# Designs tried in a protein design run: designed miniproteins, single chains, continued (4). Part 100

Each design is a single chain, and the fold is of that chain. pLDDT is the mean over its residues in the fold that is shown.

## One batch from the design tools (miniprotein)

Design m15480
Fold by ESMFold2-Fast:
Structure m15480 (fold): chain A 63 residues (1-63)
Amino acid sequence: SAEELRRAALRAREVGERAERRRREHSSRDAETEELEAEVRRVEAEVAPFPAEEIEREVLREE
């Protein structure tokens, strides 16, 4: 559903932003960074069935 897609897209965005910030602050991998990267991969798998355009549309709707 659109609601499920929206939740997954927003979650993917939040986790992705946290992981990217963590990578910038840490030059080497640590347990927290690896955990965030695993979470990013898990959430990306949840949105993978949906077209990128559909994901982007739902994210923009929340702005």
Scores: mean pLDDT 67

Design m15481
Fold by ESMFold2-Fast:
Structure m15481 (fold): chain A 59 residues (1-59)
Amino acid sequence: SLEEQQKALERYKERKAALDAEIENTTDPARKAHLERQKALMDEEVERLKKENKPLRID
């Protein structure tokens, strides 16, 4: 449903903000790189959610 999709996107937005804060406070370059990869994967997941679960006009 649209409500469930909206809630999922909102959860991703909150997690992304938390991840950004963690990246900002991380001093270990290896961990920072790992967190940045996590963020990239989340961005891909959000894009996929928008494409797959977005209501299509007509179809």
Scores: mean pLDDT 74

Design m15482
Fold by ESMFold2-Fast:
Structure m15482 (fold): chain A 61 residues (1-61)
Amino acid sequence: MREQALRDIANDLRAATDDHVAKLREEAEKSTPEQRKELQARADRIRANTDRVIAALDAGI
């Protein structure tokens, strides 16, 4: 079913985003306070973008 394919895509996107966010947060812990703030903001933006993409896929009927 189309819905199953979209769920599989959404799950793959979430897994990739979680991995990327984890790496950014790990790098933030090793960085200066200014760099840490930027890396954390980037991680938040990446997660928010993934959530928007998934929402758009869900709405795309």
Scores: mean pLDDT 78

Design m15483
Fold by ESMFold2-Fast:
Formats: sequence, C-alpha cells, structure tokens
Structure m15483 (fold): chain A 88 residues (1-88)
Amino acid sequence: MKVRVLKAEKTEFLGKPRLLILVEVDGPLTDEQIDRLIEALRKETGAERVEVLFLYRNADGSAFLLLEIYGEGIDPEKAIEIVRKELS
C-alpha cells in the first residue's frame, strides 16, 4: 500500500522525550500490521514504549494512524523509514 507520513514531531510529555508520527495509508490497516509496526519500532529504534494514540479507518478503506514513541535519542528519519517499510 502507499504510505504518506503527514507529521513527525519531537515533543516532551512530563519531561520525557516523545516522537509523534501521523501516517496516512491508501489501504486497510489490519491489527496484525499495526502490531508488527509497533514491534519493529520498539526493536529497531530502542524505544521504551510505542502506542497508538488514534486509528481512523475511512469508508474508502484508507486509514489515519497516530503513533506515540517514547525513548531517548529516537531518530525521526529512522522511525519514518520503519513505518514505510512495515506498511508498504
């Protein structure tokens, strides 16, 4: 499927570093794909925690996914690369 990263932003929550990634996909997102993406992000970035903040499935089968990635020194470019590889 085609993957578009709409936003990748370094923030802080309660003094902890956090990366927010908003993703649009042109096909249906399965729970299995999301679980694999979370595991890949955790394993390959060294993130302490990866969570889905929201998932919106459109009537046309496309989807929006907002991910929250916690950890020190998370590279946004590497996280984006993993998202594109896992959801392609």
Scores: mean pLDDT 82

Design m15484
Fold by ESMFold2-Fast:
Structure m15484 (fold): chain A 86 residues (1-86)
Amino acid sequence: MVKMEVVDTSVSVSGNKALVSSVIRLPDPNPAKIETIVTATGTDGSTKTEKGKVHHRTADLAVVSAEITLSSPVSDVKVESYGTLS
């Protein structure tokens, strides 16, 4: 697996719910599989991790989103993306 660049991240927070959308730069050769890990942290220090879903992909970019609901209000969001080369 290769760690990929997260070039942009948009986060919409509504209390304990976060909607996350990230733009990932794809390496050359393009990965056969994209795995994006989204981690949200609540104000109480709790964390939840979800896998991002690829919604759109071009030759050089992928758009990935995730929806995370915590037990407390969302304070932080982290996005990491990994590609599997074929």
Scores: mean pLDDT 81

Design m15485
Fold by ESMFold2-Fast:
Structure m15485 (fold): chain A 81 residues (1-81)
Amino acid sequence: MREEIEKKIDELEKEAPNLSNLEFVRKAMEVLGLDERIVAGALKLATGSDLPLTDIEALASQVPLEKRREVIRLAAELQLG
């Protein structure tokens, strides 16, 4: 499960290295079947942001490039157990 998630994240970064944080997050949601609200929650936790869960674009923009992968991993863990 976790190994499969990591592989899909690797493939996303390899195929689209020039994606913005928001574009990367949206593609990861599509590829992994992640709920937008769960991803927004993971973004909020990773950034420590007070922004509402409905503002996924602003939340994604606050994530450093080196941490966006960790956010997707956290979202997958929150949704899948």
Scores: mean pLDDT 74

Design m15486
Fold by ESMFold2-Fast:
Structure m15486 (fold): chain A 85 residues (1-85)
Amino acid sequence: DEMLKRLLEIEEEVLKELKPEAEEAYKNTKTEEEKREKVRKLMIKALERFLERTEDPEVRELLELALEALKAGEGLSVVAERWEA
């Protein structure tokens, strides 16, 4: 379970780095649409940082798929569908 421990450490580090931007998005957003857009951009940043720090090929494939979906304006449900295939 060294791999799981490593993945959790990367997740914690990325979330800690992005927490101020997430709080800013909630505090300074006037509409639900603006909030969704800021969250989408934060998710893209989080996934990119996670991908930079992850060596596991399966995890990298999942993260790359998630990045493509989010950059295309698609929901993360598309990632789940393709991962099941």
Scores: mean pLDDT 70

Design m15487
Fold by ESMFold2-Fast:
Structure m15487 (fold): chain A 63 residues (1-63)
Amino acid sequence: SSLELQKKEKEFFELLAEEDPALYKFLLSNPEAQEFAEQLLLSHSPEEVLEILKEKLKPLLEL
């Protein structure tokens, strides 16, 4: 990955751990969810990816 992409990945995981620790733990335990987030980071900001994951994945965590 480019240095810019590596920076975005770092910023995203730091933001996720701070804003939503439960979703962060889910991503660490689910390789498919990690891959999905990494793919989104190719075309979205860390903040945008966090919002997408909250909308798509967080409701599934509450089951």
Scores: mean pLDDT 80

Design m15488
Fold by ESMFold2-Fast:
Structure m15488 (fold): chain A 88 residues (1-88)
Amino acid sequence: PLSPEERAFERLFRVLDTDRDGRIDRDEFRGFLRVLAAATREPLPSEEEQEALFRRYDRDGDGFLDRAEFRALYRDAQARLAAAEAAR
């Protein structure tokens, strides 16, 4: 059985992976960042930061994020949110 956090991740991945190829392209990735920005009431990352984030998690350099790569991004996002809440 998946943990609640893994279930939330899997659901998010499936929602973003519209064509069901098991990978997140840059368009879907940008959609994710927009949702996060809206939810956190923060501005979107700069174009440079968006590219750096994508490249950071695109370990294979194939231009897509597979499930494992996107999970790494998801965990980093959760850690940043927790840190922001702790700093408040």
Scores: mean pLDDT 71

Design m15489
Fold by ESMFold2-Fast:
Structure m15489 (fold): chain A 100 residues (1-100)
Amino acid sequence: GTNLSEENFQKLKERAIELAKELGADKAIKIVEETNDPYLLSKILTLLELARLFGAKPEDVEKMVEEIKNNPNLPVLSIFGRILGVTRDQLLAALAQLAA
């Protein structure tokens, strides 16, 4: 029912806030708290999980989250490659590990 979808959205939001806190990305916490779009939240959550795996700096995490907020259609992989300088193959391997 509708209440289960709302509960799931809130749990994903809480997970994203937890990850942003662990990464020290204070500006990302605010963006997650203000996010009401499940699509945008899903992209931010994926970005934060990848940022944790790569040990991204707080400033780089904040930049990546801000760019996705401003353009939700941007691929997460493109933002990671540009800001962190990681290869597409490294990003695909990390995504495979998160999916397992």
Scores: mean pLDDT 80

Design m15490
Fold by ESMFold2-Fast:
Structure m15490 (fold): chain A 88 residues (1-88)
Amino acid sequence: MDEQIKKLAEKIVDEAVKKAKEKNPDSPLDEFEKLVRKEIERNIEQLREELERQGVPKSVIDEIIEKIKSYLPEVLEKELKRRREELK
């Protein structure tokens, strides 16, 4: 269970990073982080809407999103470190 949720969190961050790079490839690290965080929030909201449309109860959706959010800081920090190395 936890491994599947962690993989989903990684996918959400990876997609956000790809979109951020496509929109502003020359962004400074701080602006890049802000853009990635906005895309993460958008991806989470889209996931919530999709699950709601599929008839998943709100309590279950909230639990899934809470677990995803618990992994986001770790995954995001890893990607920001990678970006920092790319900009050296």
Scores: mean pLDDT 79

Design m15491
Fold by ESMFold2-Fast:
Structure m15491 (fold): chain A 88 residues (1-88)
Amino acid sequence: SELEKLIKEKLSEDAANVVIAGIRTAKYLYSQGNEEAALNALREGVEQALELAETEEDKELLEKMLEAVEAAETFEEAVAAIKEILEE
């Protein structure tokens, strides 16, 4: 996945692994038709990564990602917003 590659490139290994786990859980829930649970899983993954973040760069990036997930009405919007943040 290109999104998983971007996450690994932009975040420290521990933070990246937690976000990727959250995305994978969210994708599974979305595939089951539960968009609310998918958005919640994505939010939880980003929040957990933010708790583990040791650098200011990781914290700033994860805070932007969290804001984007919380503002999103759909799972696809949340994923697109995260990708745009990571590509900047």
Scores: mean pLDDT 87

Design m15492
Fold by ESMFold2-Fast:
Structure m15492 (fold): chain A 80 residues (1-80)
Amino acid sequence: MPALQASAEAFIKALPFSSDGERNTVTTAVSRALELVPGQVTPQDVSTVLQSDLAEVVSLARAGNVDGLTRYLTARLKAV
C-alpha cells in the first residue's frame, strides 16, 4: 500500500532515531510487516505502535535487527 508506506516513512522521520541506518531498518521492517498483515491496518495503527513501542523499536533499529523488528511489528499490527 504506497500511501500507507509513505505515511509510515513520515512517522519514522518524526521519531528520535540517531542515524539514517536506524531509519532505514525501521522503514524496511514496517514495509515487510505491512505485507504480512493484510486487512484493516491504518496509518493511525502504524503510528500508535511506533509511538507506544518506541523504546523497543529504537533498540532493534540500533542493533540493525530488521528480521526481529519485522516479527515484532507483524505481531503488534495483528493485535490491533
Scores: mean pLDDT 75

Design m15493
Fold by ESMFold2-Fast:
Parts: sequence; structure tokens; C-alpha cells
Structure m15493 (fold): chain A 100 residues (1-100)
Amino acid sequence: MELSPAEKELLKIFEEGLKKVKELEKKGASDEEIRKVTEEMAERMKELMLKNKITDIERINRIGKEISKLVESDKELSEKSKKLIEEGLVRAYVEHFDAV
């Protein structure tokens, strides 16, 4: 199935966020710095989903699978950073459904 332009933009925001987290880890950044970046990423993704009325569970699940694949396949990310990303995404996901 082809991703919509909005879904592609959402994945792009996520990929840019992952790249920033990996660069911070390479620089020895604190957990607080990594958390702030993951929170920024999650907020941007949430805003884009709300703006584009991405409320359909099938679409959200499709995006979620692509996100999970990107995180799981990334061997540069620490397990700690993966957990911080997961927490931020789950929070944004819950807030998204509460808003619609």
C-alpha cells in the first residue's frame, strides 16, 4: 500500500528525530538531552497527525509498523534511547486519540 504525502512527512519527521538522537549519543549527550529531542519529535508528529486528520486506525497502525521497523533495525541506537522514543510515541498516540 502506498503511503499518503502526510504519512511520508510523518515518517520523515521520525527519521530526522532518530538521526538527531544518534548524533547526540555519539557526542555523549545526557539522558535529559535525548529525552528533550524525543519529546520534540513526538510533539511534531502528534501535531501533523491532528492537522491532517489521521484518525483512521488502519492508517495509524500502518505508520506504527514502519516506525517500529525503523527503530528495531537501527543498531546504532541504545536500548535506553529506544525506550525513551517508545514512551514518547505511546504518549503522543494516546493524546492523539483523546483529541479526536
Scores: mean pLDDT 72

Design m15494
Fold by ESMFold2-Fast:
Structure m15494 (fold): chain A 103 residues (1-103)
Amino acid sequence: LSEEELEEYKKKAKERATVVRARDIVGYLINYVDALLRGDEEKAEEYIKKMRELADSPLTKEVYELAMETLKRIKELLEKDPNADEEIFKLVQEFVEKVRAML
C-alpha cells in the first residue's frame, strides 16, 4: 500500500470503529430500559456507565446525549404511569431511528 492508501485505510477503520461504538450505545440504552422496567437498579447503573465510557468521539457523544434525553423522558413517563410500556417502546424506537439516520 502507498502512504496515501495506508492513511485512507486507517481513517476508514476509525470511522467503522466509531459506528460500532455508536451502535453499542443503542444496545446499552435498550438493555438499560429493560433493566429499569424489571427494577434492576444495579444493571441499569452499569449500562449508563458503559454508554458514558463510549462517548469519546463527536458522533458517539451526540448519540450519548440523545440517549440521555430519551432516558430522561422515559423516567418522567414511568413516574406518571408505571404501565406506560407502549409509550416507552415508542421513545426507544424514535431514538433508534434517529441514530440510524446519523450512521
Scores: mean pLDDT 82

Design m15495
Fold by ESMFold2-Fast:
Structure m15495 (fold): chain A 76 residues (1-76)
Amino acid sequence: MKVIEGFALFDDGSIVPARLEIDLETGKAKLTDLFTNKTYEGEVVEIKELKNGYVRVKVKFKDGSYATVIGKVVEE
């Protein structure tokens, strides 16, 4: 399980502090909005390493919407 903490940008333009949990074997992802504790289930469609230990992850949710998460890996 890989865990990323940072911010999620949703398709509607919302930006929230977020925790993203990724199962690397299945590609499944769980996004938690850290303000509301609401969780969203989806799948990883892209992972890109950025400078200074940051990563960008694009997630597709069950409803067909997307979020882009930018943050640091906190668990591997």
Scores: mean pLDDT 83

Design m15496
Fold by ESMFold2-Fast:
Structure m15496 (fold): chain A 72 residues (1-72)
Amino acid sequence: MSLADKLVDYIEENNFSAEEIQGALDHLRALGQALEQRLATDPSSITPEQRQALADIQEAAKRVEALLKEKE
């Protein structure tokens, strides 16, 4: 299972409110932006694992955003 699948399942199982889902989305976006800035500034400083983590975070953020739209 992907990080996105695990996170969506966790949110659904714990019956997150729209506010809680928004908080999770904001956190994912902040983490993704930090990794993106590092990759843009010095791509050689980022490991293959960190590049995969960025992709996983971006995927998870998209899935969580879709979930938030379902709650509005």
Scores: mean pLDDT 80

Design m15497
Fold by ESMFold2-Fast:
Order: structure tokens, then sequence, then C-alpha cells
Structure m15497 (fold): chain A 56 residues (1-56)
């Protein structure tokens, strides 16, 4: 669900900082998290936007 996509986005954001030295935006992390979970990147990006709008 959206919570699982949010966790995947957090993991991808952390990995990006470790691997590239650059933080990702919440939407970029959501896109990569969605890809990692085998869903469309747009689904992950939408989940990240909902989390941001909820103050997460």
Amino acid sequence: GDAELGEAADREGTRAVILTGKPLSQEESGRLGGEAMGVAPEVGARAARRARDAGL
C-alpha cells in the first residue's frame, strides 16, 4: 500500500545519498521506490506526494 511505497521511497533516498552524495526529493524517492517494488514510478511519486501533504 501507500505506507509500503513510502518505506521504499525512504530506502531509495538513503541509498542515493550513500551512492551519489546527493539527496533526492520526496517525489524522486517515491518514483524509485515504486520501481524497486515493481509498480509504475508514477504510483510511487503519488504516494510520496500524499505523505508530504500529510506532513510526513
Scores: mean pLDDT 64

Design m15498
Fold by ESMFold2-Fast:
Structure m15498 (fold): chain A 74 residues (1-74)
Amino acid sequence: SAMEEAKKLREEAKELEKEGLEALRQGDTVTAADLFRQAAEKLKEAGRKAGYMTENEKLAYEFLERAARIAEAS
């Protein structure tokens, strides 16, 4: 179902965020930026599949986009 697909996409976004944070910890800002952007895209797609985004999901999306931009600027 679309709701099950949305849940899977949210779980994928969370894993990509963890990988991005690990890349950032290692000083790989290029990889971190790419991973944060992928996580944000998965979260956006999850919202599309579900037909909505919670306030927490909107906040997470915003933070992931900002994290990617900061990493790219580094």
Scores: mean pLDDT 86

Design m15499
Fold by ESMFold2-Fast:
Structure m15499 (fold): chain A 94 residues (1-94)
Amino acid sequence: MEEEEKEKKKEEIKKLIEYTFDKLIELKGTESAAEKANRARIKAAFEGTASKEDQEALEEGLEEILKELEEAGLSIEELRELIDKAIAEAKAEL
């Protein structure tokens, strides 16, 4: 049951991240090659393992995407808060 609950939370966080990236791409109007690559990396990190290295890679990948969007003149402060919360919850459950 606890293991099943952890997998459910990972899936929910993954969906939240995918939804967040879909919204960021929609706001930007197009998906860049860098954004697509970072999204694939994040997906692999969530599917691959609960290791600290993968968690850190996910966090760094999200920060890079947020920085690129800010440099493009977009403010995504609310989305960043949701991502940070989702990552923190994932780390607490692992």
Scores: mean pLDDT 55

Design m15500
Fold by ESMFold2-Fast:
Structure m15500 (fold): chain A 97 residues (1-97)
Amino acid sequence: SSELEAARKAFEEGRKEGEKLGQEIVDYLKKNMTPEEQLKVLSEILAQAEAEINEALRTIARDPSKLVEASRRLGLAQGVIDALRKPAIELKKKLEE
């Protein structure tokens, strides 16, 4: 259906925006914060992005008319998670040494 295609495009656009935003966050934290402070902030943002994924999925389940809007939000949150996950893992390993 055209609605599913629009939702896929919205998700993909959101994911690209989220990956860019996530990288900008990582770069900002590296310049302005200690590794311990960076890990704390990254962990908080990751938890917030996971909550946004859950909320977007609930929105889709409750209101089919919001499928495209919620898919864009889902993409944005997923893109942020994708950008932040590896830096967070690397910081955690470094701090546990």
Scores: mean pLDDT 89

Design m15501
Fold by ESMFold2-Fast:
Structure m15501 (fold): chain A 88 residues (1-88)
Amino acid sequence: ALELQLEELGLKEGRHVLSGTVLRVDPETVTVEVGGEKYTGRFVVLRTEKGSLNLFVPEELADKFKEGEEVTVEVLVKDGKAVVLKVL
């Protein structure tokens, strides 16, 4: 599935709860800046009812994401990025 922009999925800035299937976990650890703060973690593609999107998963939560598993997550959408805050 093609990745959609967060706005195309109706995800405005703020906190959202998302449920879906993990399609892909990026094996590379990267650092991103969101709201002037730096986070180290991995990108994960989540397939939701509305489409597939790219989530940034902090390294402390990355072990909870496995390809093919269903997850429910709280995300912060800010600066065009969706950062996972917790796994529910």
Scores: mean pLDDT 78

Design m15502
Fold by ESMFold2-Fast:
Structure m15502 (fold): chain A 67 residues (1-67)
Amino acid sequence: MNKELILKDVENLRKAGVITDEEYQRILELIEKGEYEEAFNLIMDAAVRELKRAVDKVIDELEKRRS
C-alpha cells in the first residue's frame, strides 16, 4: 500500500532530522487526505533544504575554523 511505504519513509526522514515535528504532522495530514503529491513535494523541499544546510554548515565551519 502506497500510504504505508510513504509513512515509513517519512518516519525515517523524521528520525534523521531532515523534517521537523511540525512538517511531519502536516505530511501525515496530507497522506491521510490522499494528497500524496503534495506530501511528496513537501518532503522533497525539506530534504533539499537540509542537504544544502548540512553542506553549507560543513563548508562554513571549516572556513571559520581556519580563520
Scores: mean pLDDT 77

Design m15503
Fold by ESMFold2-Fast:
Structure m15503 (fold): chain A 94 residues (1-94)
Amino acid sequence: MLPEPEPLSEPQQRTVDALLRYSRGEISREEAVRAALESLRANPGDRVSLLLAISAALATGDEEALERIKEIAIREGGWPQETLDELVRAARLW
């Protein structure tokens, strides 16, 4: 949990905006996923960026995007595989 609520970074805000536009039918699922992947690549070690990217993959049902997110998080963000496996387990329940 963050110590104080702070405004989202520009890449994080772009992912949120893309998810909102996707939920309104204004953009394709591919566009929403691309925004999430771009945000994660900008800040691969950032927890909020990772959670937003996973949320985008979940909202769109894109399993290939979810695997791509895992690869970026492990290789570029240094996230433990066990942490990602737990998040992916939650993803598979839907």
Scores: mean pLDDT 74

Design m15504
Fold by ESMFold2-Fast:
Structure m15504 (fold): chain A 60 residues (1-60)
Amino acid sequence: AEEVIKRLQTEAGVSEETAQAIVDGYLSLFGRLPDEEEVERIVTVVKLGQAASAEVRARR
């Protein structure tokens, strides 16, 4: 769990609280931690979402 949280913080630039919430959501839905490939996809989606939010400002 800690490795996934650290990876999300380092690569996606999210807070520890946000990374923990992502892990908790995955455990709730799948009963397991996200795999390395799944973590990479999550990082990509988070970064894309951050860039889109900065550009569009859809929610303030």
Scores: mean pLDDT 72

Design m15505
Fold by ESMFold2-Fast:
Structure m15505 (fold): chain A 59 residues (1-59)
Amino acid sequence: MDPKLEAALPLASPELRERLEATLAALRVGGPDWYDHLVELAALMREVEAETGIDLRRP
């Protein structure tokens, strides 16, 4: 995981953190729905950013 994400997760809800980890695990397993899991991951990272104010990406 990214260092910024690890730092942001304690400031986010435990529910959000669990959902994020489950989505990452699904992506690691792979499958035909890979892209759908990527979209969900992006949305969850947006939620973490919104709650914590920490940028999880770089330009």
Scores: mean pLDDT 71

Design m15506
Fold by ESMFold2-Fast:
Structure m15506 (fold): chain A 75 residues (1-75)
Amino acid sequence: EPVPLLSDEQLDAMGAALVARASQYGPEAEALARRLMDLVRQYRDAVRAGDTARAAAIEAEMARLQAEYDALKAA
């Protein structure tokens, strides 16, 4: 079942909020938050296109970035 598909305005608002929250952990965390939001948009577009292989690859990349973000928060 496809995830709920957010509008571009909703994704932009979520991205701004995530980057603002990540700024408290420094500029590297902000960069990861921006990259993660770009991947979320790409994931939505892949799901909309029915591109299961691309969606799976983006999920794996998001998991790697989340691990990097968690490591920065722990430092």
Scores: mean pLDDT 78

Design m15507
Fold by ESMFold2-Fast:
Structure m15507 (fold): chain A 78 residues (1-78)
Amino acid sequence: SMEWEKVEELAKKLEEETEKERLPTKPPVLPELVEAQKLASEKKNPKATYYVVLAVHYHYRGELEKAKEYAKKAIEEV
């Protein structure tokens, strides 16, 4: 399992990449991502949290299929 310290480091890096590669327009709401964010927060699972950060990254890039894939992986992890 991924340790919290490693998750925090990877999350910071992905958040930086997300801002660089973000679409100029607001992406559509993904119900799977909303659920994944809620579950990862409630369960405090490091691996689920990392998958949520990946899903957010792809969501902000407009890669909706990848965003859904990682959101589902986060839900399956908890």
Scores: mean pLDDT 76

Design m15508
Fold by ESMFold2-Fast:
Structure m15508 (fold): chain A 74 residues (1-74)
Amino acid sequence: MKKVGIVGLGKIGTAKVKEIVENEKETGEEVVVAMDIDPEKLKEIEEEYGIETVGTFSEFLAKALELEVDEVIT
């Protein structure tokens, strides 16, 4: 599985999370961490997809290293 991190959960970032999750079997891609400065966006993604979320870029970098993220999408 290719591990993906998402930076920014606006309209485009949220759409990318959905696309990757829905096509996981076809693409072999998995979203393992997502970041946004808006706590409501973090809650929405956690509740819908069960993905780990972080509110700062420093936390995102730490999680991306820990989880061995292969690709970052902004």
Scores: mean pLDDT 81

Design m15509
Fold by ESMFold2-Fast:
Structure m15509 (fold): chain A 70 residues (1-70)
Amino acid sequence: MAAAGRAAAGEIGKASGAVAEAEATGPDSVRITVTAPDEATARRAEQEGARAKEALERAGYKVEVTVITG
């Protein structure tokens, strides 16, 4: 579970250029927090995060994705 969330966070970071972190919030629940340096990166991270969330939810996980600009 944490491994799947961490892999998804890595893909979001790699695709967007943002810093992404994953945390297991329960047996089947993952939280992914993405910190983007600017609005353009944040927008890209939101798109990649939505894709990762869909894939993980199809695998049976509950996923929360939060994108922070700073």
Scores: mean pLDDT 79

Design m15510
Fold by ESMFold2-Fast:
Parts: sequence; structure tokens; C-alpha cells
Structure m15510 (fold): chain A 79 residues (1-79)
Amino acid sequence: SDKEFAERLREFARRYLGVSDELLEKGEPIPLAEKLLKDFSREQVETALAFLLALYNAGYISREELARSVAGIIKKLEE
């Protein structure tokens, strides 16, 4: 689910990207992704896509979770 994906993404960012717990706790699991997509440039959204692909390749998210998240980001990029 989106919530589970966001939670896994948050844990991965905390453990492997050195993102603080305080920063991760400032957002909501699903609305955090939408908020970032609204505030970020296309270049930053492209970086997020690369990040999601890296998570999938590392085995932290399923293909279905990756596909849904990537589709959502692409849709926002095309708005």
C-alpha cells in the first residue's frame, strides 16, 4: 500500500541516506510525497524517480509499489 511504501521509503532514507528521524517525522507517509511533488522542481522530481528505482533495485520495495509511486510522480510532472 501507499502507506506501507512511504514507511519503507522513510526507513530506507533514515538507515542508508542519513536522513534524521526529526526530518522524517515532519511529514505524513502519503501526503509527504504529494507535498514534495508540489514544492519541487522537475529536476528534483526526476531525482526522486531515480531514488525510487534505486530502492527497487536494492529490494526494499515491490514492483507494484514502485510502479504506482513512479506513475504518480510522472502524472504530477505532466500537470
Scores: mean pLDDT 55

Design m15511
Fold by ESMFold2-Fast:
Structure m15511 (fold): chain A 83 residues (1-83)
Amino acid sequence: SEEKLEEMFKKLSKNGDGKIDYSIAEAFLRKALEARGERVDPADFGTRERIRKIIKSFDKDGSNYLTFEEFKELVKALGLEDL
């Protein structure tokens, strides 16, 4: 639900400015994929590049941050909204 996504985003945003940086987005995505039973090796270059490309594709304004709207699109596109 929208409320769950908003609660999740608020937990990730430590700045209070309504955005998360790529390191927070990467950590979230790794945990979400791991929770789904997908193997995510932090040391694997291929896994790191895939995660980076995913995050970058949702950073529409090139700010090096994800807004709540961009984060919501990322979560929905990957089917992670039920975590």
Scores: mean pLDDT 71

Design m15512
Fold by ESMFold2-Fast:
Formats: sequence, C-alpha cells, structure tokens
Structure m15512 (fold): chain A 128 residues (1-128)
Amino acid sequence: SMEELRKKLEESREKAAEAAIDALDANGQGTIASLQKKRDEAVEKAKKSTVEEAFKLGDEVIADIQAARDAMNAAYTALKAELGLSPELQARVDARAADLNAQFDEVEAQTRSGVAKAIYELEKKEKE
C-alpha cells in the first residue's frame, strides 16, 4: 500500500539522518582529541621556548580551536537545514552541538592556562 511505502521511506530517511548525526558526532570527538594533542604539544614546546615563541604557540593553537569550532557549528547548522529531521533528532543535534562547544571552550581555556603558566616560568628563569 502507499501508506506502507511512506512508512518504509520515512524509516529509511530517519535512519540516514541518525547515521549522519552519528558521523558528525564522531568527527567532532576526533577533532577535539586532535586539538587536545595540539594543546599538550604546544604547552610542552612553550616550556622550552622564548616568551615570544610561547605566545605565538598559544595563539596558533587558539586560532586552530576557533576555526575548528566554527567549522563544526557550520556542519551541524547545515545538517539541520538540509535534513527533514524529526523534533527529537533536531533536539539531539542541538544537544550534541552544545556539548562539543563546551569541549571546545575547555580545550581553549586549558591552552590559555597552560601557555600562560609556561610563560610565567620562562620569565622567572630570565630574571635568574
């Protein structure tokens, strides 16, 4: 029947939408993990650098974090616009975007804090 075909088509569309959300979620987590690694490497390099180089290392990682956050938010916005998502899936997209934005904020704060501490220790050594 036409109603059975409509239900099967709707179920297939919902499954495709769920798979697309899961793929963006996985990509977001991979991006966060990559930025956490860049943060850790930049903080360790900053400890062994000049004050000027430490500032530059921090600024470069912060720029990468901000660019990645903007790209991720654009991808979630595009997903909501392009897919006829159910209200439940729309709420899931919004909740996941909010969670990833909180993780971006944390990585940025930790980068700023870690680099600032490294700069403080470098300035202290220069006065010795």
Scores: mean pLDDT 87

Design m15513
Fold by ESMFold2-Fast:
Structure m15513 (fold): chain A 74 residues (1-74)
Amino acid sequence: SAEELAREALELAQEALEENKDNLKAQMAAGVGALVAGTALTLVKMGGPEEDARRLAERGKRLAEAAKKGELPK
């Protein structure tokens, strides 16, 4: 579900923040990923469209994955 994906993205972003404490670019990417994933979770909680929530959660997950690798998202 979009909620599960958003929670997964938030966990991944939190891991990226912990693993990259000395990398500002990775911290920024993880922060943005967490914000996007949190927005997706809020949309689900408000009864918003599942499809839109899934797209946001997927975007948040991609940002968090990039952050975990120490990469800055485009």
Scores: mean pLDDT 78

Design m15514
Fold by ESMFold2-Fast:
Structure m15514 (fold): chain A 92 residues (1-92)
Amino acid sequence: MIEELEKELAENPEDLDTWLELARLLFKEGKYEEAIKVLEKGLAVKEDVRLATALGIILAEAGKKEEALKIADELEKKGHTNAAEQIRETVK
């Protein structure tokens, strides 16, 4: 499953939904550092609010509170208040 998603991303790196799905699967397996790296790679391909929000949430769940809040602050400055709130709620 994870290997299949990685193959799909090699063929279609612009498919942001596949980056998000891969990160979610890694997160469910407790592989937070791998999930963070996947989302960072996805964001390097294309800046996207869904990927940034997922990154912030996973950073918060991994105990990286300061990094999570930085993502939330950046999203809020761009007008994505609901996304920023989701990250901040996870940090609590």
Scores: mean pLDDT 82

